# Ledger of designs, part 23: designed miniproteins, single chains, continued (4)

Each design is a single chain, and the fold is of that chain. pLDDT is the mean over its residues in the fold that is shown.

## One batch from the design tools (miniprotein)

Design m12769
Fold by ESMFold2-Fast:
Structure m12769 (fold): chain A 65 residues (1-65)
Amino acid sequence: MASQQRRELLDRIDALEAQGTLVRREVDGKVVLTNRDGSAEARALLEEATKLEALRHTEAEGIHS
């Protein structure tokens, strides 16, 4: 389920931010997460989040078709 999966993913991202592994910053009005030490775990979570956000855009913008 997308909503449950997204919530769990965001909780993990928040935990990594608290540890300093991920850093959130705003660039040109966009929120960007940076993987400080190139952690494979953080990279996998960021890729998963990107895929979920792409699905959200499809569900929100593509649903009319």
Scores: mean pLDDT 66

Design m12770
Fold by ESMFold2-Fast:
Structure m12770 (fold): chain A 79 residues (1-79)
Amino acid sequence: TAARVEKVEEIARLIKEALKELGGIDKATFEELKEALVRKGLSEKQAESAARTVMESRKAGLSDEDAAKLGAISALHAG
C-alpha cells in the first residue's frame, strides 16, 4: 500500500541521517547506528534489524542509499 511505501521512505531517511551524523557507512559501527536510530524514534527491535542489515550491506559494498533502503525494509518487517 502507499502507506507502507511512505513508512519505508521515512525510515530510509532516518537511516541516511544517522549515517551522515556518524561519518558515513564505512565509519559507523553497529552499536552507534542502532543507538542513533532508537534516538530518532525507531523501536529497539526495528533499530537492531535496520543496523544489522546496513552493516551487512556495507560488507557487500553497497552504497549508503541502497543500504538505507534495505535497512528500512528490514525495520518494517521487524515491526
Scores: mean pLDDT 82

Design m12771
Fold by ESMFold2-Fast:
Structure m12771 (fold): chain A 93 residues (1-93)
Amino acid sequence: SMKELIEKAEKQGYEEGRAQGEKDVAEHGVSEEAIKKAEEELKELEAKLNRIGTADEALPDVTSMEQAIELVYQVAYKKGYLEALKEAKKKAE
């Protein structure tokens, strides 16, 4: 079902994003600027996903289910990434 594909995309995205965030922190450390950039990127992706979620047949730029699932993955990825950065910053204090 579409719900199962969305749940899979969310889980995979979050796990991969978190792993990448932990790797980036280990290699380069974490900064408030990196966190802010990730927050801004997440807001942009969430805005795109919200547009798809509210944009049924009424909007001419409605995307395919595959594009919506990819965007769900990207949002989850950035959430996991950002959470890893924020956790690392808290632990460094």
Scores: mean pLDDT 78

Design m12772
Fold by ESMFold2-Fast:
Parts: sequence; C-alpha cells; structure tokens
Structure m12772 (fold): chain A 72 residues (1-72)
Amino acid sequence: MLSPEELARLAAEAPALLAEEVAATPAATPEVAARLRALLDRRLALAAAGAAEEEINAALRPEAEAIEAALA
C-alpha cells in the first residue's frame, strides 16, 4: 500500500492531478488510474535504486504533466 509520505511527495510534484483524482475517484478512467499507478511504481523503483529526490522528480515530471493534461 502507498504510504502517506509517498502520497505527499506525489502531491508536491503534481498537486492538481492528485487532488482531482482524490476528489473524483469514482469518475476516474481506468487508463488514467493505470498511468498514475505506473508513475508511483516508477518513483518507488527509482527511490529503491538510490536516486536523489531531484532526479526522481525530473524523471517523472513529463509523465505527471501528461497525466495532468489528460485530466484537464
């Protein structure tokens, strides 16, 4: 299960996306949900590999922006 710390970090990087997903969870499409899950899984993998927070944020930013665009 995702920790509150992991959710807080995702919220810091993509606050609008996470806030909309939380507020509109019943209306979220499976595609958007899968992308968000993949983003979180990738973050965890990079963190486990010892990547710095800044490197993780830089690597995930394009995908986070794409998910935000899909929800906007």
Scores: mean pLDDT 62

Design m12773
Fold by ESMFold2-Fast:
Structure m12773 (fold): chain A 63 residues (1-63)
Amino acid sequence: SLGEAAAAGAEERARSIAEFNERYLGLKASGSGEADGDTAAVATTVIDGETLTSRLSAEQALA
């Protein structure tokens, strides 16, 4: 079914996005944080991962 192909692609994409988000958190810490709350919510929805939202929020709190 189409869902199987979508699931496989989503998982691979989520992994790539997770790696990118780790770098994004580093860039955010080096500069000014924009709408992190909104950005984190959107990113979590797209890749369906709560861990990314919690990590982003934790980094924002520490920053």
Scores: mean pLDDT 56

Design m12774
Fold by ESMFold2-Fast:
Structure m12774 (fold): chain A 79 residues (1-79)
Amino acid sequence: SMEQLRKKAEELEEEAKKKLEQGNVKEAAKLYTEAAQLYAKAGDFEKARRLGAEASRLLIEAGNTKEAAKYGSKVNEAL
């Protein structure tokens, strides 16, 4: 259901925040990307785009431009 997708997305977003607090930027970006895909599937396109942009920003700032492009593509495919 869309409610289950949204709850899972919220869980992943919370996990991503914890990973950022621990300095694990790559894991945080991965979790934000997964949350964005689930928000998109639940019809929450605004949250999906916001989290996808955040994941890409984190990876670009960390020098991981190829991963930023890959993760951005995954979010766009779900939108």
Scores: mean pLDDT 84

Design m12775
Fold by ESMFold2-Fast:
Formats: structure tokens, C-alpha cells, sequence
Structure m12775 (fold): chain A 79 residues (1-79)
């Protein structure tokens, strides 16, 4: 899925947990951090390769870029 909610849902499904569990553990779990970061990149790549430029696509791309920055900052703070 090409949205922040979609990224979290895919990671939750792959791990067999709830989205709330992914959100709660994202600041401290390196496995969740990597899975979320990888899925954000997949979602951004999908949006960039999709023909057309809808407002929903633009909003999702902006949200995903912001979320990527937040996750990257969390990872950097843990080094």
C-alpha cells in the first residue's frame, strides 16, 4: 500500500501483530524499524512509478517522506 497506514498494516501483517504493536515498538525495536523503513521506500517507489499525479498521490508521497524522516531520526538517536 502507498500510504503511511498501508505501510504499517503490511508490516503488522508480516509480523502477525497489530498496527498498534508496530507503532508502540517502532521507537525501540530495530527489526520493526528496518521493516517499516524498507516498506516506506517500497511505497515511495510505487508512487513515483505510477502514471498520473492525483492530490491523494501527492498527499501520500508527502506523508511517506515525512514518516521516513521520522523513522530515520529515531534510528540515528539510537546509535
Amino acid sequence: SSSVRGVLSVVADRMGVSVDTVRRNLPTDPQIQRMVLDQIQTAIDTLNSTPGNTQTDQDNLSDLQSFRSQVTSIIQQQQ
Scores: mean pLDDT 82

Design m12776
Fold by ESMFold2-Fast:
Structure m12776 (fold): chain A 78 residues (1-78)
Amino acid sequence: SKKEDEEKVLEAEIILGILQIQFAVGTLTLEKIEEAIKKIEEYLKNTSDEEAQKKLQKVLEEAKELRKEVEKRLKALE
């Protein structure tokens, strides 16, 4: 339902916020960001509301950009 799709968007936004905080404090691991991206992709796959899909796609894009930053940080620590 639209309400369930809106709840998925809210959950994905909360997940992204947590990941952004973890990145800022240096505790975000590649494993954590990969698991979060997979979960957001599953939400998007199971969402039928067009507006919710657009919001989830935006969250997914931001999470993927954050993954690039995690990979860059890990490479710098080697």
Scores: mean pLDDT 86

Design m12777
Fold by ESMFold2-Fast:
Structure m12777 (fold): chain A 61 residues (1-61)
Amino acid sequence: STLGPGARDLDLTEESRERYIQLFAELIDAYREEHGLTGERLPLEVIDEARDKALEKLENL
């Protein structure tokens, strides 16, 4: 989406947003490490899935 994970991102508090960013970064880093990727840009599909998964993890914390 044009706004990352859509309306959900806009509903986050500042603290939740910081946590979301951390979770998202961890998921991206884990994906890069698992697939032997360097600083290469990830496919949008992977980025979108990581955003959704980060929000899901945040909701379950």
Scores: mean pLDDT 70

Design m12778
Fold by ESMFold2-Fast:
Structure m12778 (fold): chain A 100 residues (1-100)
Amino acid sequence: SDEAIEAAERALAGVVLLLQELLDQGLLPESEYQAFIDRLRAAGREMRTASREEQVRLLIETLEWTIAFLRRVAAQVPEQAARLAAVIARLERVRDELLA
């Protein structure tokens, strides 16, 4: 649905803000931040020419990649693990809504 797609896009925007905060605090390497941004930019380019069905698939793939990325970050930054776990749980709910 349009609402599910918008929720996924907002959730990913929230991850950008979180990672920017961690980068600014010196808790995330610039290379990891750049890898995340490059992945989102690539997905965004594909979304512009994609059908609705392809947009949903791309968002699911991007959410799954982001969840795996945040799990690696949580392992590297244990002091943020609880906050990152909450964000991951939200991304998993949004992914599951897109799969329904």
Scores: mean pLDDT 88

Design m12779
Fold by ESMFold2-Fast:
Structure m12779 (fold): chain A 81 residues (1-81)
Amino acid sequence: SVEELIEKMREYLEELIEALLAGEDITPIVEEAKSELDPESARRFLSMAKLLEHAIREGASREQLEALMETLLEDFRRQLL
């Protein structure tokens, strides 16, 4: 379902945000998400991941990263409906 896909993507994005805030390598999270998602959802996830990486380089707080994640997931949900 759309809801299950959005929740799965949220879980990976939350894990990615924690890794970014800790200064850890996100490659294992990205590769796992790519293996578990369909090709179109994987492409969307990669775009979201790049935006979150850019935001943290620009000094985004945890709250700002979480808000960005929710905005991106809501935009994706609307496109699937």
Scores: mean pLDDT 87

Design m12780
Fold by ESMFold2-Fast:
Structure m12780 (fold): chain A 63 residues (1-63)
Amino acid sequence: EEEAKKLLEKHKKSPLSGKPLENPVITDDGNVFDAKELNDYIMKNKKPIDPVTGKEIKEVKPL
């Protein structure tokens, strides 16, 4: 079993991979991603695009 500190476990699941998030962040559109996965996606697209909506990300906040 995993650590008992997963108080936001449902929000720690990546919509991109389905695995637990290590550093959950939320986009302007309210979608939660892992900071590393989101950064990798942005680097592949070479622009800050939300993977769910396809819109430019203006602000990302730690969850």
Scores: mean pLDDT 67

Design m12781
Fold by ESMFold2-Fast:
Structure m12781 (fold): chain A 92 residues (1-92)
Amino acid sequence: VIYEEEFDLPFTVEKELTTLDLKAGDVITFIRGDPTTFGKLEIIDVETGEVVAEFHFDITTKEKSFVVPKDGKYKIVAKDFHGKVLIKVERP
């Protein structure tokens, strides 16, 4: 694990949670910290502005993972989000 951070957010329309320098093959995992957690998390390539992944959390979603496709700087943004989420990055 090269990065691990827990966020506990009040209802948040939009917030940048973190920005990370990542390598191709790194695995970003989002883990729901609370059964009431809901909302959207986006992974954005900072250089291009492209949303490379979107994840929607609700009662049915406990964990989501994304494999980074290329080396770069990536931003994680919460949108219309409430509750606890753990963000973990693992390098193979």
Scores: mean pLDDT 77

Design m12782
Fold by ESMFold2-Fast:
Structure m12782 (fold): chain A 87 residues (1-87)
Amino acid sequence: MTEEEKERLAWQAREAFFAGDFDKAAELAHEVTGAPKEEIREELERVFASEPDPERRALARELFRLEREKRWDEAEALRAAALARAA
């Protein structure tokens, strides 16, 4: 597996995680890291459960998407809007 392929799979794994697809995220992360799928899935489920707020999860997913696409200005604007909304 090439370095570029690993980056692509790691990116897809994170996207699946933010979508709540832990099986897909664990499968893709296993391809990149070699760690057991069951261990990865359990860890992802724990992390997801630590943030049960669907609005915060949606924000995290959108920020990840913008940063992945190197749309830094839009990511900064989204963070600023979320911070203002929380105040």
Scores: mean pLDDT 74

Design m12783
Fold by ESMFold2-Fast:
Structure m12783 (fold): chain A 56 residues (1-56)
Amino acid sequence: MEEKRRRLEENLARLREAFAQFADQLTWPVKAELRVDEDGRLYLEVRNLAPTPLAG
């Protein structure tokens, strides 16, 4: 399992990079990343990047 999990994480890192490029084109201020659960199941972690007001 360890070797298979490691390769999966490496592949996920590449997928995250590709996904991030597409996510940057989204108008909605959210940040989404692929994660791996305990069961080795893929899930999407979404963070809401609320617009920050300009200071000053």
Scores: mean pLDDT 64

Design m12784
Fold by ESMFold2-Fast:
Structure m12784 (fold): chain A 92 residues (1-92)
Amino acid sequence: SMEEAQKYERLGQEAFEKGDYESAIEYYEKAIELIGEEDKLQQGLLYYRIGEAYAKAGKLEEAKEYYLLAAKYFEEAGDLKRAEALRKLAEK
């Protein structure tokens, strides 16, 4: 459900702002489960948020994997500019 997905996305943002990157990742993963496969743009945004949380936690290889996953979903959503930006971010 979209309302439950939005709740978990907000909880994830709150955890991220507090520096609780592990909890942020768990909340974003729950949000992804709730939005469904067809919402490619929201999938990409949430995978990008997971990548940011891994990067802040110093887990750079995991961050790279999630940036590439986010890029795939942005490309499927037709957002080619954000997809390319995330591929370049993953090369660093």
Scores: mean pLDDT 88

Design m12785
Fold by ESMFold2-Fast:
Structure m12785 (fold): chain A 74 residues (1-74)
Amino acid sequence: SMEEEIKKLQEEIKKLVEEVLKKEKDPARAARIRKGVENGLKAVEELVKQGDLEAAKLVAEILKQEVERIKKEL
């Protein structure tokens, strides 16, 4: 289901963030990345609660792409 796909994306994002935070040596940048991702995941959860599954999936996919981009820049 789309809800299961969104949940999988959220779990993948959380794993990617942990990998990024292990490599990020600047504590201030690490804190900003963590907060940004937490805000993004909260937005996804809110969209799921509203029944906007297509929007939730899109936001989760964009968030995953951004975290992967940050990881490549490390």
Scores: mean pLDDT 88

Design m12786
Fold by ESMFold2-Fast:
Structure m12786 (fold): chain A 78 residues (1-78)
Amino acid sequence: SAAVERALRGLRELIEELKNNEFTVEQAIGAVLRAIGLATEAALLEGVSIDELPEELRRAYDEAVKLGLEQGKKAAAK
C-alpha cells in the first residue's frame, strides 16, 4: 500500500539521520514524534492499529523510536 510504503520510507530516512548525526534534546524529541506520526498516519489510512501494521514497518518504527530515545539520553547527559 502507498501509505505503508510512504511511512516505511520516512522511518528509514529518519533512522539514517539518527545513525549519522548527533542530536540535541529538542531534535531527539522531534525525531520520536515524527516516528510516532509516520506510524500513526499509516495505521489510520490502513484502518488498523499500529500493532497490525506490516512487520517491516513495525520494526522500522521500533528502531526509530529506540534511536531517538538513545540520542535524547546522550544529549541530556552532556
Scores: mean pLDDT 87

Design m12787
Fold by ESMFold2-Fast:
Structure m12787 (fold): chain A 76 residues (1-76)
Amino acid sequence: SVNDQARELIEELKELIKKIKEGKISADEALARAQELEPRLQQLGAQSDQLDPDLFQELQKAARELGKLIAEELAK
């Protein structure tokens, strides 16, 4: 289901965020992985009306946090 796809992507985003915060991944590698997730984010965004509102909010929050962390790491 769309909700199951959202839960899977949220977990992948959270794991990537964790690796960045722990310094286990380079800024370039983090950006590359985020770019690989972009089509899935776009697809779920297009289906937002079919998503559980709490899952959509969590997905948006995780995506924003990931973007901020990558921008901060690239600025170093």
Scores: mean pLDDT 84

Design m12788
Fold by ESMFold2-Fast:
Structure m12788 (fold): chain A 82 residues (1-82)
Amino acid sequence: SGPIKNATKAKVTLTEREEGGKRILHADIEIETEDGTVKLHAEAPLDELSKEAEAAGLSADPAKVIEEALKAYGVKEVTVEV
């Protein structure tokens, strides 16, 4: 899919959970568009996300990476809650 058309705002809620001895980051993303609210859910191990971000030369803060990605995808305003 291409960029989200007419996306005005996004809210990201990050929740850390311990599952099977691993720290899993849950991201609930709500994007407001002209067609309504799009809700996305993503999960990833925190240690893996930190390693991937470091390898890519990105911030080790997942909140900053998600904010930058959504802005690059055309979202005008991004709010991240941890």
Scores: mean pLDDT 72

Design m12789
Fold by ESMFold2-Fast:
Structure m12789 (fold): chain A 60 residues (1-60)
Amino acid sequence: VVKLEVILLMHEIALGSTEFVVEQLRRNGADPRVIASEEQAARHTRQVVEDLRRQIEQAK
């Protein structure tokens, strides 16, 4: 359980970084396809975060 919570924290930090990159791309007028690709990466990381939270909840 403790190990899963550490992994969750790391993925939450990664999600925040990816979302920050997406915002920077939008602010700099990057290609919409590039923005969509990075948004897809953020969605994948979010799915991992939710899966980890579910595993932690079930382990309680």
Scores: mean pLDDT 79

Design m12790
Fold by ESMFold2-Fast:
Structure m12790 (fold): chain A 69 residues (1-69)
Amino acid sequence: SEAEKIRNQALSTFGNEYQRALDAGLSPLDAAQTAGRRAVELFRERGDERGEREAREISDRVLANLQAS
């Protein structure tokens, strides 16, 4: 489905940016914040409002989980 494709694109984009930030030496929290901002920017630049929303939701969930630890 379209929803599944966009969600998978957002997950992949966030994951790639998160790994990049970790490889650069950022903490998991800082990496997640950086990945979230970058993923949201990428979808916004493309005019993909659903992708932007999915990226925000993924970022918020990851940040909440890290802060709860």
Scores: mean pLDDT 87

Design m12791
Fold by ESMFold2-Fast:
Structure m12791 (fold): chain A 93 residues (1-93)
Amino acid sequence: MEEVLKEAVELAEKGASIDEIAAFLQDRLGLDPATARFLAAMVKAAIYKLKGDEEKFNEYREEAERALREQSGVEGKISDEAIDDMVEAIKKL
């Protein structure tokens, strides 16, 4: 998991889209498209939070919440704790 997260972060830092990162995660982890898109959006949200770009952070947080709803079929919100956990995971890479 940690090595895959590191590669996903490197792709995001190089300007990869959510779709490109999601395709990478599907290939490496065997995830379904909705779960892969959710994780890709979470990675991008955490990176922009670390950079202090609140506009981009909120944009990608909303994309992650949309992917979560697609997977679960219900209205969902991502907790601040879940975002902070992703930020901490990225900081430890």
Scores: mean pLDDT 80

Design m12792
Fold by ESMFold2-Fast:
Structure m12792 (fold): chain A 96 residues (1-96)
Amino acid sequence: MSVEEEIGLILRFIGEIEELELKIEKAKKLYYEEGKKEEAKKLLEEALKRAEKLLKEIEKILEDESASDFLKKEAEKYKKKVEELIKEVKEELKKL
C-alpha cells in the first residue's frame, strides 16, 4: 500500500468518526431537548449501521499484509473509538 493511500485511509476514518459523533450528538439533542423520539431513534439506528460498517472496514485493514505498522497502529486506535461509539449508540437506543 502506498503512503498516499494510507494517508487517505486515515483521513477518511477520522472524517467518518467525526460524522458519527456529530450524528449521535444531533440525535441526543432531538430526544433530550425537543422530545423527538422517532427522529432521534432513526438517526441512532443510521449511526449504528454506519459505525458497524466502519468497524468492518478497519478490521480488514488490520488483516491486510500490505498495510504498514503505522497504519495498523492508527487503525487499532480508530477501532477502539468506533467500538466506544457503537456502545454509546446502543445505550441511547435502550432509552428510546
Scores: mean pLDDT 88

Design m12793
Fold by ESMFold2-Fast:
Structure m12793 (fold): chain A 60 residues (1-60)
Amino acid sequence: SMSLEELREKAFELGKKVVDIRKKMEKSTPAEAKAVANEGKEALDKLVQINKEILRKERE
């Protein structure tokens, strides 16, 4: 299993990626927007999962 420090680092990197995808979305054409939105959903889902794991480890 990943350490709490490793999970926090991954959460930080995913957070930066979500911000970058959001900026990319603002500049996307309608045709590109769906693909960019899907990329953002995947990154956000991973971030949610990692944050749940962090919370779980912090309670132990």
Scores: mean pLDDT 81

Design m12794
Fold by ESMFold2-Fast:
Structure m12794 (fold): chain A 71 residues (1-71)
Amino acid sequence: GVPLDWKQVEEEKAELEKMGLKEEAEIGLFLTKARYEGLLSEEEIEELREALRQGEEAFKEKVKELKKKLE
């Protein structure tokens, strides 16, 4: 597999935080890590896509649910 460029991911997170998007930065980092490490099933990825179609708030709630499940 191709190694994830964690430096680029951290730089993107820092840029989002500078824009006041700290919550979005944390969500983005979690999703990148979870997908790369195979922590999310294809069904869970499809649930996230469907939630995103419903709106940003629905998407954030689904991410929170999945984070709690993986703890």
Scores: mean pLDDT 66

Design m12795
Fold by ESMFold2-Fast:
Structure m12795 (fold): chain A 94 residues (1-94)
Amino acid sequence: SWKEQIKKKVEEMLKELQEEGILSEELAQQLTKSMKEAFDKAKSPEDIKYIVDLLKDSFDRLQEDGIISEEDAERAKKRLDELEKEAVKLFEES
C-alpha cells in the first residue's frame, strides 16, 4: 500500500538524520512512531502536507531550543520537502 511505502521512507529518512548526528536515537524513534501513526490516518494530499508541516515545525522548535543547529534544521526540512513530493506521488498513484 502507499501508506506502507511512505512509512518506510519516513523511517529511512529519520534513521539517516540520526546517523548524521542531527537527531538523537530517542528523538528519531519518537518522531518515526508519531509520523507512522499520522500517515495511517492520512486520506488526502492536504493531510500529507499537514503532517510534513508539523514535522517541519518540530525541527524549527528544536533549532529555537538550541538542540540542533540552523544548518541541521534546514537540511532536515529539505529532506521533508523531498518526502512530501514522494508521499503525494505515491498517494496519487494508488
Scores: mean pLDDT 82

Design m12796
Fold by ESMFold2-Fast:
Structure m12796 (fold): chain A 100 residues (1-100)
Amino acid sequence: GAREAREAAEEAARYGAEAARAGEGEGVLAGTAAAIAAIGAAAGAEIAEKRGDAEEAARAAEGAARTARGGAERAEGKAREYLEKAAEAAEEGARRAREA
């Protein structure tokens, strides 16, 4: 449900932050963007949970996943690996939001 979507978005934010820490140049920017998008998705999931709107939580998580996937294409090494994990966590959040 929406709570599980929020937890997955929080995990995606942690992976985005790790990508920013591990990255250089574009990897730092991509990791930072992914973390911000995931934090936004977590906040969106909380709002959606209060409204009972699982679909809105899913859309927020999908946005975070797209940001992380785009970042992974431009990042290298560990930063790319963390961005791929951030995208997977956000994608899982979207699935769990719709299972409610």
Scores: mean pLDDT 80

Design m12797
Fold by ESMFold2-Fast:
Structure m12797 (fold): chain A 89 residues (1-89)
Amino acid sequence: MDERLRRAAQLLIGGVPGQEELTKKLASLNPNIDWTNHEEFNAFVQTLLASDDPELRAFARLLDLDGDGRVSPAEHEAFLAALNELLGL
């Protein structure tokens, strides 16, 4: 598993010591996001990259390493796989 994408998944789920506020920020930005929808996922990443909050931008870079505002379908699938593994799905 990609350690970068696993880290992003852990931050979204929560349970990372000292990162509870970041998890809450992420949840509050789009509580209705469909994580399995690639268009919605990319729009969310683009929103984070454009944020003035350095924590949100750093999180976005875990999902979009080159910072072009586009997560590939393969990276999106890998992120979903990491989420499913951490959730026991």
Scores: mean pLDDT 76

Design m12798
Fold by ESMFold2-Fast:
Structure m12798 (fold): chain A 74 residues (1-74)
Amino acid sequence: MSELRRRLDELVRRVEALLRELGAGPHQIAQFRARVERRVRTDGVQATIDHLERVIEDLERSLATLKEEEERRK
């Protein structure tokens, strides 16, 4: 396996984990996987990695906000 493909697979797993923590169901996870495969075919592996790194930053911020709200409800 190439280093780039290994990195892509790592980022995909991280996004899926964050989406599940945010309440995403199996349909939303499947749609995300389909988008990633389309982007790899259209833009290539490196451009898809760059995109997913940005997605992870956005999802981590959303999760942090959700965790703060859960703490305030105690």
Scores: mean pLDDT 81

Design m12799
Fold by ESMFold2-Fast:
Structure m12799 (fold): chain A 91 residues (1-91)
Amino acid sequence: GGREAAEELRRAAEAARTQGPDAGIRTAEEGERRLREAGDRHGALAAGVGLGLARIGRGVAKASGLDEEEASRLTARGLEAAAEGAEAGGL
């Protein structure tokens, strides 16, 4: 559920911080896939929303001319916020 989605999104946020924004997005994709394959439909949906927001944010960062370090910080913050939302939603 939301706790499992929050764990995957926080893992993705750490990947964004340490390996860059595209690594964060790939980690979120892998997390959503794991939840879906485990039959956690609600967790997969919550992680999928966070992933979608991270992808939109990546596009905006590129269009705005943010460098990789700034994009990494933005992506990590977005994924962490999505994780907090998933956990707080009592999913």
Scores: mean pLDDT 84

Design m12800
Fold by ESMFold2-Fast:
Structure m12800 (fold): chain A 70 residues (1-70)
Amino acid sequence: ARAAAEEIVREFGLPESLLPLVTAALERAIGLSGDEEVAREMVRAQVRGYLAGDPEGAAEEIRRLLEEHR
């Protein structure tokens, strides 16, 4: 989880101060999906939604990913 969180922080140019938050979000997403790649996509969707000011679009993408993985 930590190495994957570091990669996401670097990928989106986020402040390193957000690394613990991204790590926690990724661990939670792994618990929800049961799959690390789906969890990475969920966290990426959440970060994209935050940066674009579109949290509803991010929530819809996350829901779709979870349903498709079931």
Scores: mean pLDDT 75

Design m12801
Fold by ESMFold2-Fast:
Formats: sequence, C-alpha cells, structure tokens
Structure m12801 (fold): chain A 66 residues (1-66)
Amino acid sequence: LDEEIELGVAEVALAVLITLSDPETREKIRAAVDAGDVESLRRILTEELKAGPAIVDAAVRYVEAR
C-alpha cells in the first residue's frame, strides 16, 4: 500500500498504545512527538511500553513524515 495508508495505520497503532499507557508515559510520548524527537519516541516505545519493532518503526516513520 502507499505511504499515506501506512502512516494512517501507524497513527492508529500509536493512539492505541498511548490510550493503554500510564499518564506519565502518555505525556512523554506527546512531548517527543511534538518535538519531532524520534530518538526519545523510539526509546519510550521500546523500553517503557515494550512495543514490537514494527509498531516502533511505524510510529517513528509517522513522526518523521510530519
């Protein structure tokens, strides 16, 4: 599928992870996304949420496309 569809799926996956996370983690993710800080976003998703690599890569790609 094209880039636009892939970004949409990544956004939904990220929203679900945020909804299921603690308020503190949610705020960290929001701050990283707002700042375009893909390094912090990748770290939070991998270390704190233990998200799979496919979800982490999709979320980072979504932020980089902004």
Scores: mean pLDDT 71

Design m12802
Fold by ESMFold2-Fast:
Structure m12802 (fold): chain A 61 residues (1-61)
Amino acid sequence: SVIEELREKLKKAPSVEEAKDIATRFLNELLKSSPEPRPTDLHLQAAEVASEIVRKMQEKE
């Protein structure tokens, strides 16, 4: 699934900086690829997962 792909990419990131870049890029692509005028469940889920993972990594800094 798209959410799992995001999760795996973030876990494989060599640093917090890379993880933040991956998350931002991934979310931007989801936003751009969505023809809908409103966020989809997938978009909202991806944004939430990315935010939680990045926040967790930042807390370890």
Scores: mean pLDDT 73

Design m12803
Fold by ESMFold2-Fast:
Structure m12803 (fold): chain A 76 residues (1-76)
Amino acid sequence: MIKVTREIGIENLERALAYAKETESPERVAELEKLAAEIKEAIKNGEFIPYSELSPEQKELLDLLLRAYIAVQEAE
């Protein structure tokens, strides 16, 4: 997950966030929504953020969001 903003496009990020809202606590969802908004802005600006430059908290939240995305793909 080195090029995080390129690995999950805006549509996939929205889908993963929707899945997280069904499976995670409201407090956790709020953290994921904040991270998702930051990632969407980076994507819109044509930027990518290397995974190694994320804070430990951002890495944890992003890993959780990606797990949600994978679960949605497996369900489809």
Scores: mean pLDDT 64

Design m12804
Fold by ESMFold2-Fast:
Structure m12804 (fold): chain A 109 residues (1-109)
Amino acid sequence: SELEREATLISIVAGILIAASLFNDSEYAKKAREYFTLAHEAANLAIEGATPEQVRELLEKARKLGVSPEVIEHLERYLEDGNPEHALRAARILLDEGVKYLEKAEKEA
């Protein structure tokens, strides 16, 4: 499906960006890694399906990281209805925000 294809691409890209960010020790690179890790996890849940416990764990990690309210809203909807489209939307936003942090890290290097 288109959802599985997009989620797979997000998962792969997030993994590559985690690896790339390891060459930068700035706080922005560390923040980018946390975002990419959550994006990778959310994308994988969209592909594989998730238990309510897995969604709650992801939501707790996202809240602790201080992600945007939009990401929290998508993960709360995913917990409510189990629709993988919500996990995919959360993964996209997490990936985009991670890239913004990585761009800040590169400008400091």
Scores: mean pLDDT 89

